# Designs tried in a protein design run: designed miniproteins, single chains, continued (2). Part 75

Each design is a single chain, and the fold is of that chain. pLDDT is the mean over its residues in the fold that is shown.

## One batch from the design tools (miniprotein)

Design m6589
Fold by ESMFold2-Fast:
Structure m6589 (fold): chain A 97 residues (1-97)
Amino acid sequence: SMAEEERKKKEFEEKLKELQKQIKELAKKISELQDKGGSKQDYEEILKELDELEKKIRELIKELKENGASDDLILQAEQQLSMVHMMKSEVKRMIEK
């Protein structure tokens, strides 16, 4: 029904907002470690958190596609995935140095 479609859209929008908050929190932690001098262990812990966040975003993208969600919601989730990939590349560079 249209009411169920509206409810699911709201649930997906809320999940996207929560994931965006987690992305911002991890971005802040990465910035603080770069500014203050983080250890290899600190960056490895962030990398694990980014891997878990990537998994959650991929699961959401799958749910969005399976439920026929709008292209705009799928694009938002894919943009979040791209941001996490960029952050992982940055953290991996810090671990290798």
Scores: mean pLDDT 88

Design m6590
Fold by ESMFold2-Fast:
Structure m6590 (fold): chain A 82 residues (1-82)
Amino acid sequence: SAREERLRELTERLAKAIYEKVKTKEEREKVYEILSKHLPEERISGVATALRPLQLEDLPAALELAEFLDRPDLVEEIRELM
C-alpha cells in the first residue's frame, strides 16, 4: 500500500539521517533517550538501523527524532502520516 511504502521510505531516510548526523556518544545517548520514551527497548536498534520499518504507533518517536536531527522535511512528512 502507499502508506506502507511511505513508512518504509521514511524509515530509510531517518536511519540515514541518524548515520550521517550522530557522531558523538552524547548524540547517540540523545537518540536512545528519544526512542526509549516511545518504543520498547527491543525495537530501538531495529528502527535506528532501518532493519525494522516504522509502524504508525512509532510516528511520535520518529517525529521527535526528526526534530532533533534538524530535518524539517522529515517532520512535515511524519506529521502528514499522523
Scores: mean pLDDT 79

Design m6591
Fold by ESMFold2-Fast:
Structure m6591 (fold): chain A 129 residues (1-129)
Amino acid sequence: SRIEELLSQLDEDLRKLFQTFIDALLTQNFEEALEALSRAVLELLYERIESLGLSPEELEKAKADAERMVEGLRQEILENAPEDEKEAAILALEAAIEFLAITRQWSDEELERILEIGRELVELTFESK
């Protein structure tokens, strides 16, 4: 399928995040899909934090900071979400990608490519609903 083809162009972490969001959009309402997306983002941040070789105290603080940041992202998405579920889903995925870009040091070209793939994936997901 075109969805599988688009997902194959992403690295493993992004593929898992996008797949989690798409699956939630197909089976759940938007608020539940946003919760699933937020959790997937938090898990990716935890993996990055755990790779930094921090002390136990620094690790606990960094994880707590990440949890607060992801909750802030979730609230911002909810406050700005349009009434149309598809447009809300596009906004949510784009916001999550841009948030991850801060930690991933992606080039502007890579970020734009990932955003384009994300938009097409959400469009195709809603066409299959």
Scores: mean pLDDT 86

Design m6592
Fold by ESMFold2-Fast:
Order: structure tokens, then C-alpha cells, then sequence
Structure m6592 (fold): chain A 95 residues (1-95)
């Protein structure tokens, strides 16, 4: 799934940006998922993203990305594409 793979790569890039960028991404994605009636998945996504950004080892980062991918697989392709766009917009703004 190319969209999910792109999302995971963008989240990887987000790990190198400021905490303000990371917080903005979490808030925008959570708010977006809530607007789509997916508040529970939005909360889980936000939780896993925070864990990813706090990870200190590559093994921890890979485990969190796998958890995020499982959440993404429960969302429609349209919702996945919108999350991909949100992450790209954040990276352009803060990168």
C-alpha cells in the first residue's frame, strides 16, 4: 500500500522536526479523524505518534510504525490520502 508507506516515511521525517511541528501534526490528524467519525482511531493514532517521537531505539521506532500502519489499514483510502496531505503540509511549513 503506497499511501500507507508514504505516511510512514513522512512520520519518520517528522521525528527530525521540532516538537511544535510534531504537536501540530498530532493535533491536525486527531481533529481530522474526529471530523470523519473516527475519534477512537484518532486517539490511538495520536498515542502511537507520541510514542514514536519519544522512541530512543530503532526497534522501538519500527514497532510504533507497525502499530500506526495497523491503524491506517482500518481507514478508507480517502482518509489515508488526507492524512498523507496533512503530513506533507506540516513538513513544508516546519522543514
Amino acid sequence: NSIINNILQLIGQMGRLSQDAQRDAIHRIRDFLTSQGQADLGDRFAFQMRRYFRATTDAQRQAQLAAIAQIMNQLSSTVQQNINQILQDIIRQYG
Scores: mean pLDDT 90

Design m6593
Fold by ESMFold2-Fast:
Structure m6593 (fold): chain A 82 residues (1-82)
Amino acid sequence: SKEEEAEEAAEKALKIAKKHLNKEALEQFEKYLKEALEYAKKGDLEKAREAAEKAGEIIQKNLNSDEANEASAELGAVVNEA
């Protein structure tokens, strides 16, 4: 289901984040990731994308380009309907 796919993508993004983010950045990332997933499940794609963008900013500031691209792809999958 779309919900299961979004949850799997969120889990993968979090796994990457846990390896590379410090405690403070990880707590903020988890907050925005949870918000993105919750809004996506409710069908509020605008709010889901806003939350995913905030999580993505944390990734872009803290990870190298390859890691950031991988985590950002998983964040995109959380909010994709396709």
Scores: mean pLDDT 81

Design m6594
Fold by ESMFold2-Fast:
Structure m6594 (fold): chain A 81 residues (1-81)
Amino acid sequence: SALVEEIRALFDEAIAKLPEEFQATFRRSLDSIIALVEAGDFELALLALGILAQEARKRLSPEQVAVLEAVIARVRELIRA
């Protein structure tokens, strides 16, 4: 779907800017979020985005968190629209 393609593109750009050691973990989280969106489980997808933001704050620098949280905010807007 166009929604899934936009979500993946936004996150792929952001994740590519992160340290290599974390890229696989965040891509797995993204795949889980996309599966929820494709299933129509939008409330669970929004919760999963919140968990992803918390994990980012635990593992990444403030500058890296800002990049990922900007994409998370945009994806939340897309899901809620």
Scores: mean pLDDT 84

Design m6595
Fold by ESMFold2-Fast:
Structure m6595 (fold): chain A 77 residues (1-77)
Amino acid sequence: SLTPYQKELFAKLSPEIQERVEELRKKLGLTPEEVAHLLDLLSDFSEEEIKRFLDEMLANPERFVELVAEAVKKRFS
């Protein structure tokens, strides 16, 4: 189950983004903690940027680690 903090992060997302996050979680077998870290990473991104990032991860799940590293660089650049 998701923690209250994780549920709040998830609830702030649009339904379209929530659906993509759940699809990614199932496809990659992400733990609740990994989902929370992903949502924290994306928390300062615009909805359009989050959508593009999640769409890219869903299209190329094998690149998950690489795409997360790129998102971290973008966030701190």
Scores: mean pLDDT 72

Design m6596
Fold by ESMFold2-Fast:
Structure m6596 (fold): chain A 75 residues (1-75)
Amino acid sequence: SHLQIMAEELEKAAKELEKKGLKEAAEYLRQAAKLLRSGPSQVAEAAKYIIKAMNVSDESFKIVEEALNRADGRS
């Protein structure tokens, strides 16, 4: 499903963020991925955590945006 693909891409992005020392952004993405795996009713709550991760830094914004684009098949 699209939600499962998105969760997997966000989990990959979280590992990248953690390696770069952006641990807070990584934890927000892990929470988002967990919510997405819980089902479509949690999508709105997951989106809040995605936005929080994107707002940590310019670097976290770019990494999260690239992960979302990969989930949507948009390079």
Scores: mean pLDDT 87

Design m6597
Fold by ESMFold2-Fast:
Structure m6597 (fold): chain A 75 residues (1-75)
Amino acid sequence: SIEEKIKNLKKEVERLKAKIEAGADPEQVLSEARKVYDKALEIRLEPGLTEEQIKEINEIINEVYDIMAEALKKL
């Protein structure tokens, strides 16, 4: 379901944040963040999303973008 997909994206974002805070390899974090970003874009294209779901997905996309930017600064 859409709800499970969004929930899983949020879990992936929290793991990426934890990895960056723990000093994980920036190249690995960037690669993983890119995959989460692509998944979020795919989900946003699904029909029948509510306004709240679209907002949640857009917030996730923005968070992942920030994670990618932080990883790039650590290269």
Scores: mean pLDDT 86

Design m6598
Fold by ESMFold2-Fast:
Structure m6598 (fold): chain A 94 residues (1-94)
Amino acid sequence: NLSKEQLEKLAEELAKAAAELRALRDSQPTPSADLTAALNAVEILRQELLEAIENNEPVDKEVLEKSVRAVVALVGRVDPALAARLEARLREII
């Protein structure tokens, strides 16, 4: 299981990724389906982590690593550089 501090750091990194994806969305008159999917996946995972922190619910490391991998893959379809930065930061925390 991951510590509360690790979950908080992961949520912070996901918030930064979401901000970059929102800026990209807002710069485009018609955002792609991939961009919408990536942003939604990042925000859903972030919200799940914040809820786990608030409720003192244990988060399994292997389950979270799979969710992180799926989110990074979706981000990579839109912004490979952001996906690489996000993966590196999340790997450092986990």
Scores: mean pLDDT 86

Design m6599
Fold by ESMFold2-Fast:
Structure m6599 (fold): chain A 87 residues (1-87)
Amino acid sequence: SLEDEALDRVIAELEKLIEEYIQALKNGDTKKVEELREKMKILAENIKKHFKDPEVKDRFIARLKELAEKYPEVKEILDEMIEIVKS
């Protein structure tokens, strides 16, 4: 569906940000880490604003939980993103 395609594109963008975040952590680049945290929060705010269907939001939250299991380094920021989407 169009909503599934949009969700998959958003998840792909988020996975790219996660990869950059993990690399910035390994390099000790605190400024880049802070910049990427802000980008992830903006992504969650955009999902909150543009995805009106509660089922699509629930699927996004489920995908964030899966990503937190795959990438424990980003669990804290992903949990924050979930709270933004729920608010």
Scores: mean pLDDT 84

Design m6600
Fold by ESMFold2-Fast:
Structure m6600 (fold): chain A 85 residues (1-85)
Amino acid sequence: MKYKLTEGQKKVVEVVYEGVQAGLSDEEIARRVLEALGLDPTDEVIYRVALHEVRQIRDAILELEKKLGRKPTLEEVIKYIEENL
């Protein structure tokens, strides 16, 4: 059940974490994820995949925030995802 995220996967989590803290929409965060990975944000298929992943990571961040009673750090979010995926 526990696995270690790759550097690319950690970059995705970082972009989502920063976007959530900034109050951005899932759609805006998905575009930023694609740009961070060097992918075309206008590719609808890739964009839909990124949007789904952003929503899953946002849910993980919000669940962890509720469990901690405070905003989690990026490292805490990465560990939580590695332990609960």
Scores: mean pLDDT 81

Design m6601
Fold by ESMFold2-Fast:
Structure m6601 (fold): chain A 86 residues (1-86)
Amino acid sequence: SSYRELARESADIIERVLNLLDPEDRQKMRELISNLIAKYLAGEVSLDEVEEQIREKARELGMSDEDIDTLVRETRKLIEAVKKLE
């Protein structure tokens, strides 16, 4: 389905951006994003809270504003695509 393709495209972009980080920092961001997606799907956090926590952690790890904006945008797209597959 088109939603599966959208989810895959967003996941691929997220991984490309994360590959710019050192392995340890990459793992920290993957774990944070994965945890936030799981919490969002469980109804425990809002999309705005997901965005805020990703931005905060990415800034701490020294990511550029452009890369942070890409991570946030693509994480939101991934979440919306996954919700459409339910």
Scores: mean pLDDT 86

Design m6602
Fold by ESMFold2-Fast:
Structure m6602 (fold): chain A 58 residues (1-58)
Amino acid sequence: GDEAEAERAREAARRAGEAGGASPEVIKLGSDMAQRGAAAGDARAAMEGAVLAASNRA
């Protein structure tokens, strides 16, 4: 995928995690997964990263 799309996915996951009250470590892990999934063009991996960031679990 596009690097700009990857960065947008990372940022969206970070915001979702912050809004849900997730720990900084969970936000970082989920955001990194979302960014890498989007960069690889893998929509499922990007979504899994976003869900992890929003889950409030380490």
Scores: mean pLDDT 72

Design m6603
Fold by ESMFold2-Fast:
Order: sequence, then structure tokens, then C-alpha cells
Structure m6603 (fold): chain A 86 residues (1-86)
Amino acid sequence: MKELEELKEKILELSKGTKVEELVKKFIEKVEKGEATEKDLLEVEMALGVEEIEAAVKKDYELLERLTELLELVRKLYELSLESKK
């Protein structure tokens, strides 16, 4: 699906240069293999939450906005992976 590929590309672009880049790449790999679990999603959400707090403390609102969008797209990717199993 082109929409799923577009979503993955946007997630990778938003994660680029962040501390969560490698974790996000691993999560996408698991989604592509049909192996992504709720625990894998929680791990990404927790890591993003920590980085969002750090960005807010540093008043880096551009990074905070990017991390917030990244979190929403990662959640959407996981939801789409579940729909493909129905």
C-alpha cells in the first residue's frame, strides 16, 4: 500500500537525528514483519515521552512539535498493522 509506505517514510524523516531514530527504525521493521506488539509500541511511546519532556524543558518547541507528530504517526502505523490482520 502506497499510503503505508508514505507513512513509514514520514515517520523516518521526523525521527532523523533524534535519540529515538534507531528505536523507530526497529519498530517499523517489526510492523513490516507482522511482529509488532503492544509492548513494542509502549517502548517507542515511553522513549518519545522522555524526549518530549527534555525538549519542553529546553524550550525547543520545534523539536517538541516534531516529536509529538512522530508519536501520532507511530500510533497510526501500529493501528494500520492491526487492521491488516482483520
Scores: mean pLDDT 81

Design m6604
Fold by ESMFold2-Fast:
Structure m6604 (fold): chain A 57 residues (1-57)
Amino acid sequence: LTTEQQQAIVKIANDALARLDAGADPEEVAAWMRKQLEEAGLGQYADAVVQAVLNQA
């Protein structure tokens, strides 16, 4: 992973955690995260990032 890719993952994860804290539906947040990661060219990490964020929340 490049520094830019790591920063993108961290930003997406932090935004997702904020949404979950605000009462957003976990399934909707997971779908949003997968879309953001795919658009960033990081779709191969989507399952791992989604799992980590949902376990943290």
Scores: mean pLDDT 82

Design m6605
Fold by ESMFold2-Fast:
Parts: structure tokens; sequence; C-alpha cells
Structure m6605 (fold): chain A 87 residues (1-87)
């Protein structure tokens, strides 16, 4: 919970400092990395949508954390499946 609180505070501070564009660009690069690694365009789109909701304060911290955990689990499953196929 402490790390989640710090993340939320950092996002709020970045927004207050007018750094939304830097966060948006970082999310875009992360989404491109996910697309390149997983090949899943829908997963990349979900990350970008979640990021915009977080940047604009449209969702609660609890909802953001839950959705990020679900995305992370899906990424881990895809990567594990690809690794198994390579062996």
Amino acid sequence: SELVEQYRAAVAEANAQGKKEYLREALRLLAEGLRATTGDEELAEELLELGEEIINGKISEEEAEKRLEELRKRVDEILAEKEAAAK
C-alpha cells in the first residue's frame, strides 16, 4: 500500500508540474514494448487507456492498482507461454 500511495503522489506531483506529456510518452513507449514483446495489440491499447485514466484522475487508486495487476498477470502468462514454446 505504501508504494501505491507513493506512486499516486508522484503522478499527482507530475501533473501539478505540467509533466503529463512526459508520463503519456512513457506510457506510449511501454505500450509499444508490450506490443513488440507479446504481439497483443489489445493489451497495449488497454494499458494506454488505463494510463490516460490515471493521468486525468478518472479512476480511483484501488481500481488503477487492480487493473494494473490484471494487465501484469496477462503479460506474465503470454511471456510464459512463449518461453514454453521456445523450449
Scores: mean pLDDT 71

Design m6606
Fold by ESMFold2-Fast:
Structure m6606 (fold): chain A 65 residues (1-65)
Amino acid sequence: MSKGGILMSKIIRAAQALLEGREEEKEEYIDELAETFGMEREEIERLVEGVARLLEDAERISAEA
């Protein structure tokens, strides 16, 4: 599988954990992403927050449709 696919999958899971209030799972995904891709934890947190916002907005749009 492509590394981009793995990165995206884990970011989405971390974003879902954030939205569901599952702080420990969110932290585990962020730590794993930081270790695997050598990224700053803060950069990963920013990406996770961005994806979480996008998922929330998509759900809101679907509810309005």
Scores: mean pLDDT 76

Design m6607
Fold by ESMFold2-Fast:
Structure m6607 (fold): chain A 66 residues (1-66)
Amino acid sequence: SMEEVEKKGKELADEAVAMYKAGESLEEIEEKMQKKLEELAKEGYSDDELSEISALIHGALSDALK
């Protein structure tokens, strides 16, 4: 469901922000998040669902940069 997709996106967004606060570079975080999205695609997540998850990750990182 979209609710489950949003929950997954928020979980990964929180993980990405935690990595950033721990001092990891945005490039390393992006590589790690891309690998996680590739695994979700293998699990059967659609392009639209992966796009939503990616948007949540990037939104949270952008907010953390401010």
Scores: mean pLDDT 84

Design m6608
Fold by ESMFold2-Fast:
Structure m6608 (fold): chain A 70 residues (1-70)
Amino acid sequence: MEEDIERAREKLLEAGLSPEQAEAVARNIAYGVEPEDIDRAVEAVLHQLDRLKERPLAPAPSLEEIEKRK
């Protein structure tokens, strides 16, 4: 699980996200899907995060994700 988070985080960092955003999103993916599906989920999330770059100073999604845990 932690290595899956690291892998996802690295992909997000390559997409130009901050280390904190990348970690938050990677954890969200790892907790939301099975390890086998993480790569597919990362691709989907990268598309969503790319749209967030249009806004200045995109917030960390993990803040709402922690609250929204189910």
Scores: mean pLDDT 66

Design m6609
Fold by ESMFold2-Fast:
Structure m6609 (fold): chain A 81 residues (1-81)
Amino acid sequence: GGIGAGAAAYAASRGKNTTPEQGADAMVTSGGGTPEQARKAAELAYKLKGDTPENAAKAMVEGGAASYEDALRGARLAEQG
């Protein structure tokens, strides 16, 4: 779902990737959809890189996540990974 995609993109950016392009490549390599979908997710993850879980959740809601509470939960889990 949308929350899972956003959390995965955020985690990918923090764990292994420094640019949106690197994040997109990693997602495509892992079977994470089309290059276009991966790029959009990687750009969101890059914007969330280094932010607090609260700021990350707010950005996810603005980017199309279902709710702030769900996005915040996902962002906090991603930071722990």
Scores: mean pLDDT 54

Design m6610
Fold by ESMFold2-Fast:
Structure m6610 (fold): chain A 61 residues (1-61)
Amino acid sequence: MITLTVTLAVEDDVEASKKSAEGLAKRLAEWIAKSQGKEFDIEVKVEVKPGKVVATATLTE
């Protein structure tokens, strides 16, 4: 199991920041999966915190 977290500062648009953080976390997780040479199930969760958005990707076997 591998976990990856992307944190983005929220300037103007929380929803745009959520989409950006989620997309970036997903792309990085897919890149890590390819680098490991194995198939992984990738799940992404997004949390909104004061002034920032946190996206966590979990790669399971």
Scores: mean pLDDT 79

Design m6611
Fold by ESMFold2-Fast:
Structure m6611 (fold): chain A 119 residues (1-119)
Amino acid sequence: SHMMKELEKKIREKLLEILKELKSEKYKEYSFFFGPVDLSVLPDYLKIVPNPVSLDIIEEKVKSGEIKTVEEFEEEVKKMLENVKKLFPEDSPYYIEAEKLYEILMEKLEKVRKEVEEE
């Protein structure tokens, strides 16, 4: 329906705004989550993570319409962060940054849900 297409467009625009913000200087510490992963540094990456997910891959899925809802975006983010946690020990800066990025993204996604409901 027309209303569903307008909602999808609004969600897409807000998700892309979040991804753009994460590429800013304020969030530079999270640049690791924008791929690709250097396989020369992590040669066993594809053995541990056969289906890699990065914020760049998530961005392309949002742009292509493969991700249409906040819930679908959240599930791809969770998959990405769980993949990082499988690669690194709990005291690793990458593991710690994955936990912090999750909290940041969940707060931003809650704001998107509220903004979508208020129109």
Scores: mean pLDDT 80

Design m6612
Fold by ESMFold2-Fast:
Structure m6612 (fold): chain A 65 residues (1-65)
Amino acid sequence: GAEGALAGAEGARAGAEGDREAALRGSQKIMNLGSSAGAAAGYEGARHGPEGGRKGEEAVLQAAS
């Protein structure tokens, strides 16, 4: 129940931090090859993070229901 929801929220947070670190690493690598590619990689990383957060929120609402 509630404990699973808390673990899910922590997982979503860790995932978002991981995506941020991966985006920063990717941006630095791509900056050596071109600035435009870095912007695209950062955008994709940001997109993956929100989807994970959305699923976590749905799990919390389902546990409360």
Scores: mean pLDDT 57

Design m6613
Fold by ESMFold2-Fast:
Parts: sequence; structure tokens; C-alpha cells
Structure m6613 (fold): chain A 80 residues (1-80)
Amino acid sequence: DLARRAGERVFEELVKAGLSLSNAFAIAKAVEEALRRHGLDPEIAGRAAREKARELGLSEEQVELAEEIARRVTEEVLRE
């Protein structure tokens, strides 16, 4: 399941980047759900991460970081 794999890896990378476990989990879950619902697209992953990070009240820098990580991880999982 590529959507689940992308979500799990997004969680790991967000935690590694310094986000709290709670915020990282919420963002990773949003990414997995978006990919599962709308298709395996790095842009969809990035948009979902950005939207959830904003809802959580994260800084602009953290929102951009979450979007970048979600896009990159999804691209890596899909093997361009």
C-alpha cells in the first residue's frame, strides 16, 4: 500500500525535522488519506501537508517544510 508507506515515511521525516509527534502524526495521516482518496501524486501530498500544518497553527517555515517533505517522500515512494 503506497499511500500508507508514504504516510509512515512522512511521519518519520517530520519527526526527524523537529516537529512534535502529535503534529507529525496529524500531517502524515492527512497525506495518507489524501493520496488514498485523490491518487498517488506528490502535489496532492504536498497540498494535504500544507493544509493540515496550517490548521495546526504551525509557523510559515514549518508549513513550507511539511509540504516539501511530503512532496519529496511521495516522489521517492513512487519511484519516478
Scores: mean pLDDT 88

Design m6614
Fold by ESMFold2-Fast:
Structure m6614 (fold): chain A 100 residues (1-100)
Amino acid sequence: SEADELLQRLRDINAEVEKLVGEAKKAKTYEEAKKIMDRVFKLRGEAVELFKRLQELYQQGKVTDEQYEEALALMDKIRAAVQEITDYYQKILEEEKKKK
């Protein structure tokens, strides 16, 4: 179903954002951190659009309560991972500003 396809894409985005958390922890330069941030913002934007579509389908009775709850949980995980990446990025920026 369309709901299953949207939910699968949210799972894929969550998996990629979790990998980007690992990459953000290893980033040593502004350039590395910026590439990760550019990717994570694109993934976050896609996730928000997919979730809005799922909400519309849920209101139409085309998404089960279980599917909607999974989507909410995935959005929470994506949001937490994006915030963690953003925090690492800000730390690199502050360290760079203080040194050069």
Scores: mean pLDDT 87

Design m6615
Fold by ESMFold2-Fast:
Structure m6615 (fold): chain A 63 residues (1-63)
Amino acid sequence: AATLAEIRARADKLLAEGKVKDMPFDELGELIGKQTPLERAAISIANVKAAGGFLARAGAPEP
């Protein structure tokens, strides 16, 4: 019960900071590989949410 809410809160924080979606694919893979299962789940959810927002607008920012 508590674990699911904790994962969700952590995922929302990662999205708000924008760190996960700005990570290169290789760096994200290394980060995930070194994290606990709970952290990996949070990062995965954050990425899915970021992808959902990207699809809704179909536009990429201009860096």
Scores: mean pLDDT 56

Design m6616
Fold by ESMFold2-Fast:
Structure m6616 (fold): chain A 66 residues (1-66)
Amino acid sequence: SDLITTAEQYLLTHPNPELEELLSQLWITDLKIAVASVFNDLEEIEHYEKEKQELEEKIQKILQQS
């Protein structure tokens, strides 16, 4: 949440297509985790949680290099 808010605020003054795409991918991944959670699919949850972590690390790297 805080990372998403920070990235959204950053984009208001610093257009960055890569960051926009990563935020979109993060949103989709959160939705996939929510769906997997409804079905109690632990393997799918673990897979998307790892993918989410990798996306968050990429977003944070962009924000830190700015």
Scores: mean pLDDT 85

Design m6617
Fold by ESMFold2-Fast:
Structure m6617 (fold): chain A 72 residues (1-72)
Amino acid sequence: SETLPSEEVQERALPVAEEVKAFMDDYKARMEEIAKLTPEEAQRQRAALEAEYAPVKAELQARLAELAAEAE
């Protein structure tokens, strides 16, 4: 990001950042499983997975934004 949060916010955000990383790692693993399917089925399953994970991603992003807003 172009604007860095304060050091205190960075320290407090570590647990949330780790959850974001875990989410991304899980999402990647699920996408790799989908990639093993036929192209047609993979495309269909990918769309379903994106819809399923969108709210979780939004929640994690909102939590990061709340931490940044609280410190700024």
Scores: mean pLDDT 73

Design m6618
Fold by ESMFold2-Fast:
Structure m6618 (fold): chain A 71 residues (1-71)
Amino acid sequence: LEEELKRVLEEELAVSVELIAASVELVVLRRSPPSPANAARIAALDARIDALAARSGALAAQRQELLAQLK
């Protein structure tokens, strides 16, 4: 149980780091001059951020379930 909790927390941290990195890149690209390449990268980052947010939510749910088992 504690080992599973540690793995979930490690994955949550990894997803959070990726979310921060993608969000920073998105902000930088949105402040850059418009181009088709930048527009395509922005769309890809938006999709990636949505996927990472969904994964973060799933991991948070797993953490809550594991914490409930510890009580």
Scores: mean pLDDT 82

Design m6619
Fold by ESMFold2-Fast:
Structure m6619 (fold): chain A 64 residues (1-64)
Amino acid sequence: SEEEERKKKIEELVSKLEEADRQGMLAATQGDWEAVEKYRQEVEKTLEEIRKLDPEAAEKILSR
């Protein structure tokens, strides 16, 4: 169903966002500021994708 496909896609996007955030933190510990900025942009882009699919899910991520 479309609902299950949408939920699965949101779950995949959330996982991608968490991975990008994790990589950004690792880059910060390495002093790789260029990589930190790159992963910050990846997080923002992924969050916008989630917002387009489910604004409520995006708000929950922001309020966390």
Scores: mean pLDDT 82

Design m6620
Fold by ESMFold2-Fast:
Structure m6620 (fold): chain A 94 residues (1-94)
Amino acid sequence: DEEAARFEAQAERLRRIIQASIETARAGYKYGVEVSEELGELIVKNAEDLALAATDAFAKATGERGQKVAQEARDEFNRGLAEAREEGKKALAE
């Protein structure tokens, strides 16, 4: 039905936003090493803010049925952010 199709489409968009946010954070850590630590931190912060805003908007729009998807999205972002941060720290240590 149209409601289930809309939910699935929104969940897919959230997942894409989370992946884009992880990639942005990874680029931010790289930029911090290569160009400016302050600018890199700002890029990472903006990626975190986007991921939080997207998960909050999805949870608010979908209510109880979307809570699991929203939580999985938060967990995925946190995992990706931790990985990107570790890669950045290793690059800085060289």
Scores: mean pLDDT 82

Design m6621
Fold by ESMFold2-Fast:
Structure m6621 (fold): chain A 89 residues (1-89)
Amino acid sequence: SEEEKRRAAVLATAAYVALIGASFAKDPEERERLIETALELAVEAVKLYSKIDPEFAKEVADSLIRAAREAGLPDEYIERLRKKIEEVL
């Protein structure tokens, strides 16, 4: 539905914003919170897209993983994100 597409887009956008926030966070605790939030939002967005358009869900997943790498997330978080995304695709 259009409503589900809008919800998925909002979650994906929020995930990107959290990743950008994490890249600028100087406080370790704030950075950790933003990273964890970004991962949760990213997985939820991909999960919603997978029910609507599985091919597009894969594109969104690749984009979010790339954004996480560009934001400078440690490899351990990128691996966690990839594994959680694979579970919902």
Scores: mean pLDDT 86

Design m6622
Fold by ESMFold2-Fast:
Structure m6622 (fold): chain A 69 residues (1-69)
Amino acid sequence: SVTLVNADGTKVTGTVLSGTPKVGEEFVVTSVGPTSATAKSVDGKSTVLIFNPPAAIKVGEKFKLTEVG
């Protein structure tokens, strides 16, 4: 499992879909659905699925990975 935080202090949780993300990596939201969102690392090597994103979350929003495991 993963935890990510944006500049506003919003915390989201999710899971790794691909890659080996590390704490401190920046992710950009690439899609938002009603129950999940997808974010990719800035280098494009890792993808995470975000569970139950807050309604304020939009494509292009940046999150920092704070926890893995």
Scores: mean pLDDT 85

Design m6623
Fold by ESMFold2-Fast:
Structure m6623 (fold): chain A 97 residues (1-97)
Amino acid sequence: EEERKRLYQQIVESEKRGAERSLKEYPKALKEGKITPEQAKAGIYHAKAVLLLIEGGSEEDIEKYLQEAIDNAPSPEYKERIKKSFENTKKLIEEAK
């Protein structure tokens, strides 16, 4: 169980690095014309929500960024992917405690 907790802590650290990378890659992809402004906003705000969740930010700020990500998602499928990804990150953080 302690070993399982350490494994989840490593996965959370990987999720944090992924979110930090997203904050760099989404603006770059937008500049290169590979994604739309809505896709960039959805990805950036989702990454911000994930980072705040991992760092123990306020629930109000987390919900605000998550909602901004969902609002900017270009399709229902994209909205569901954001929701599922964020919910999975919440579970990883809970298991890491």
Scores: mean pLDDT 83

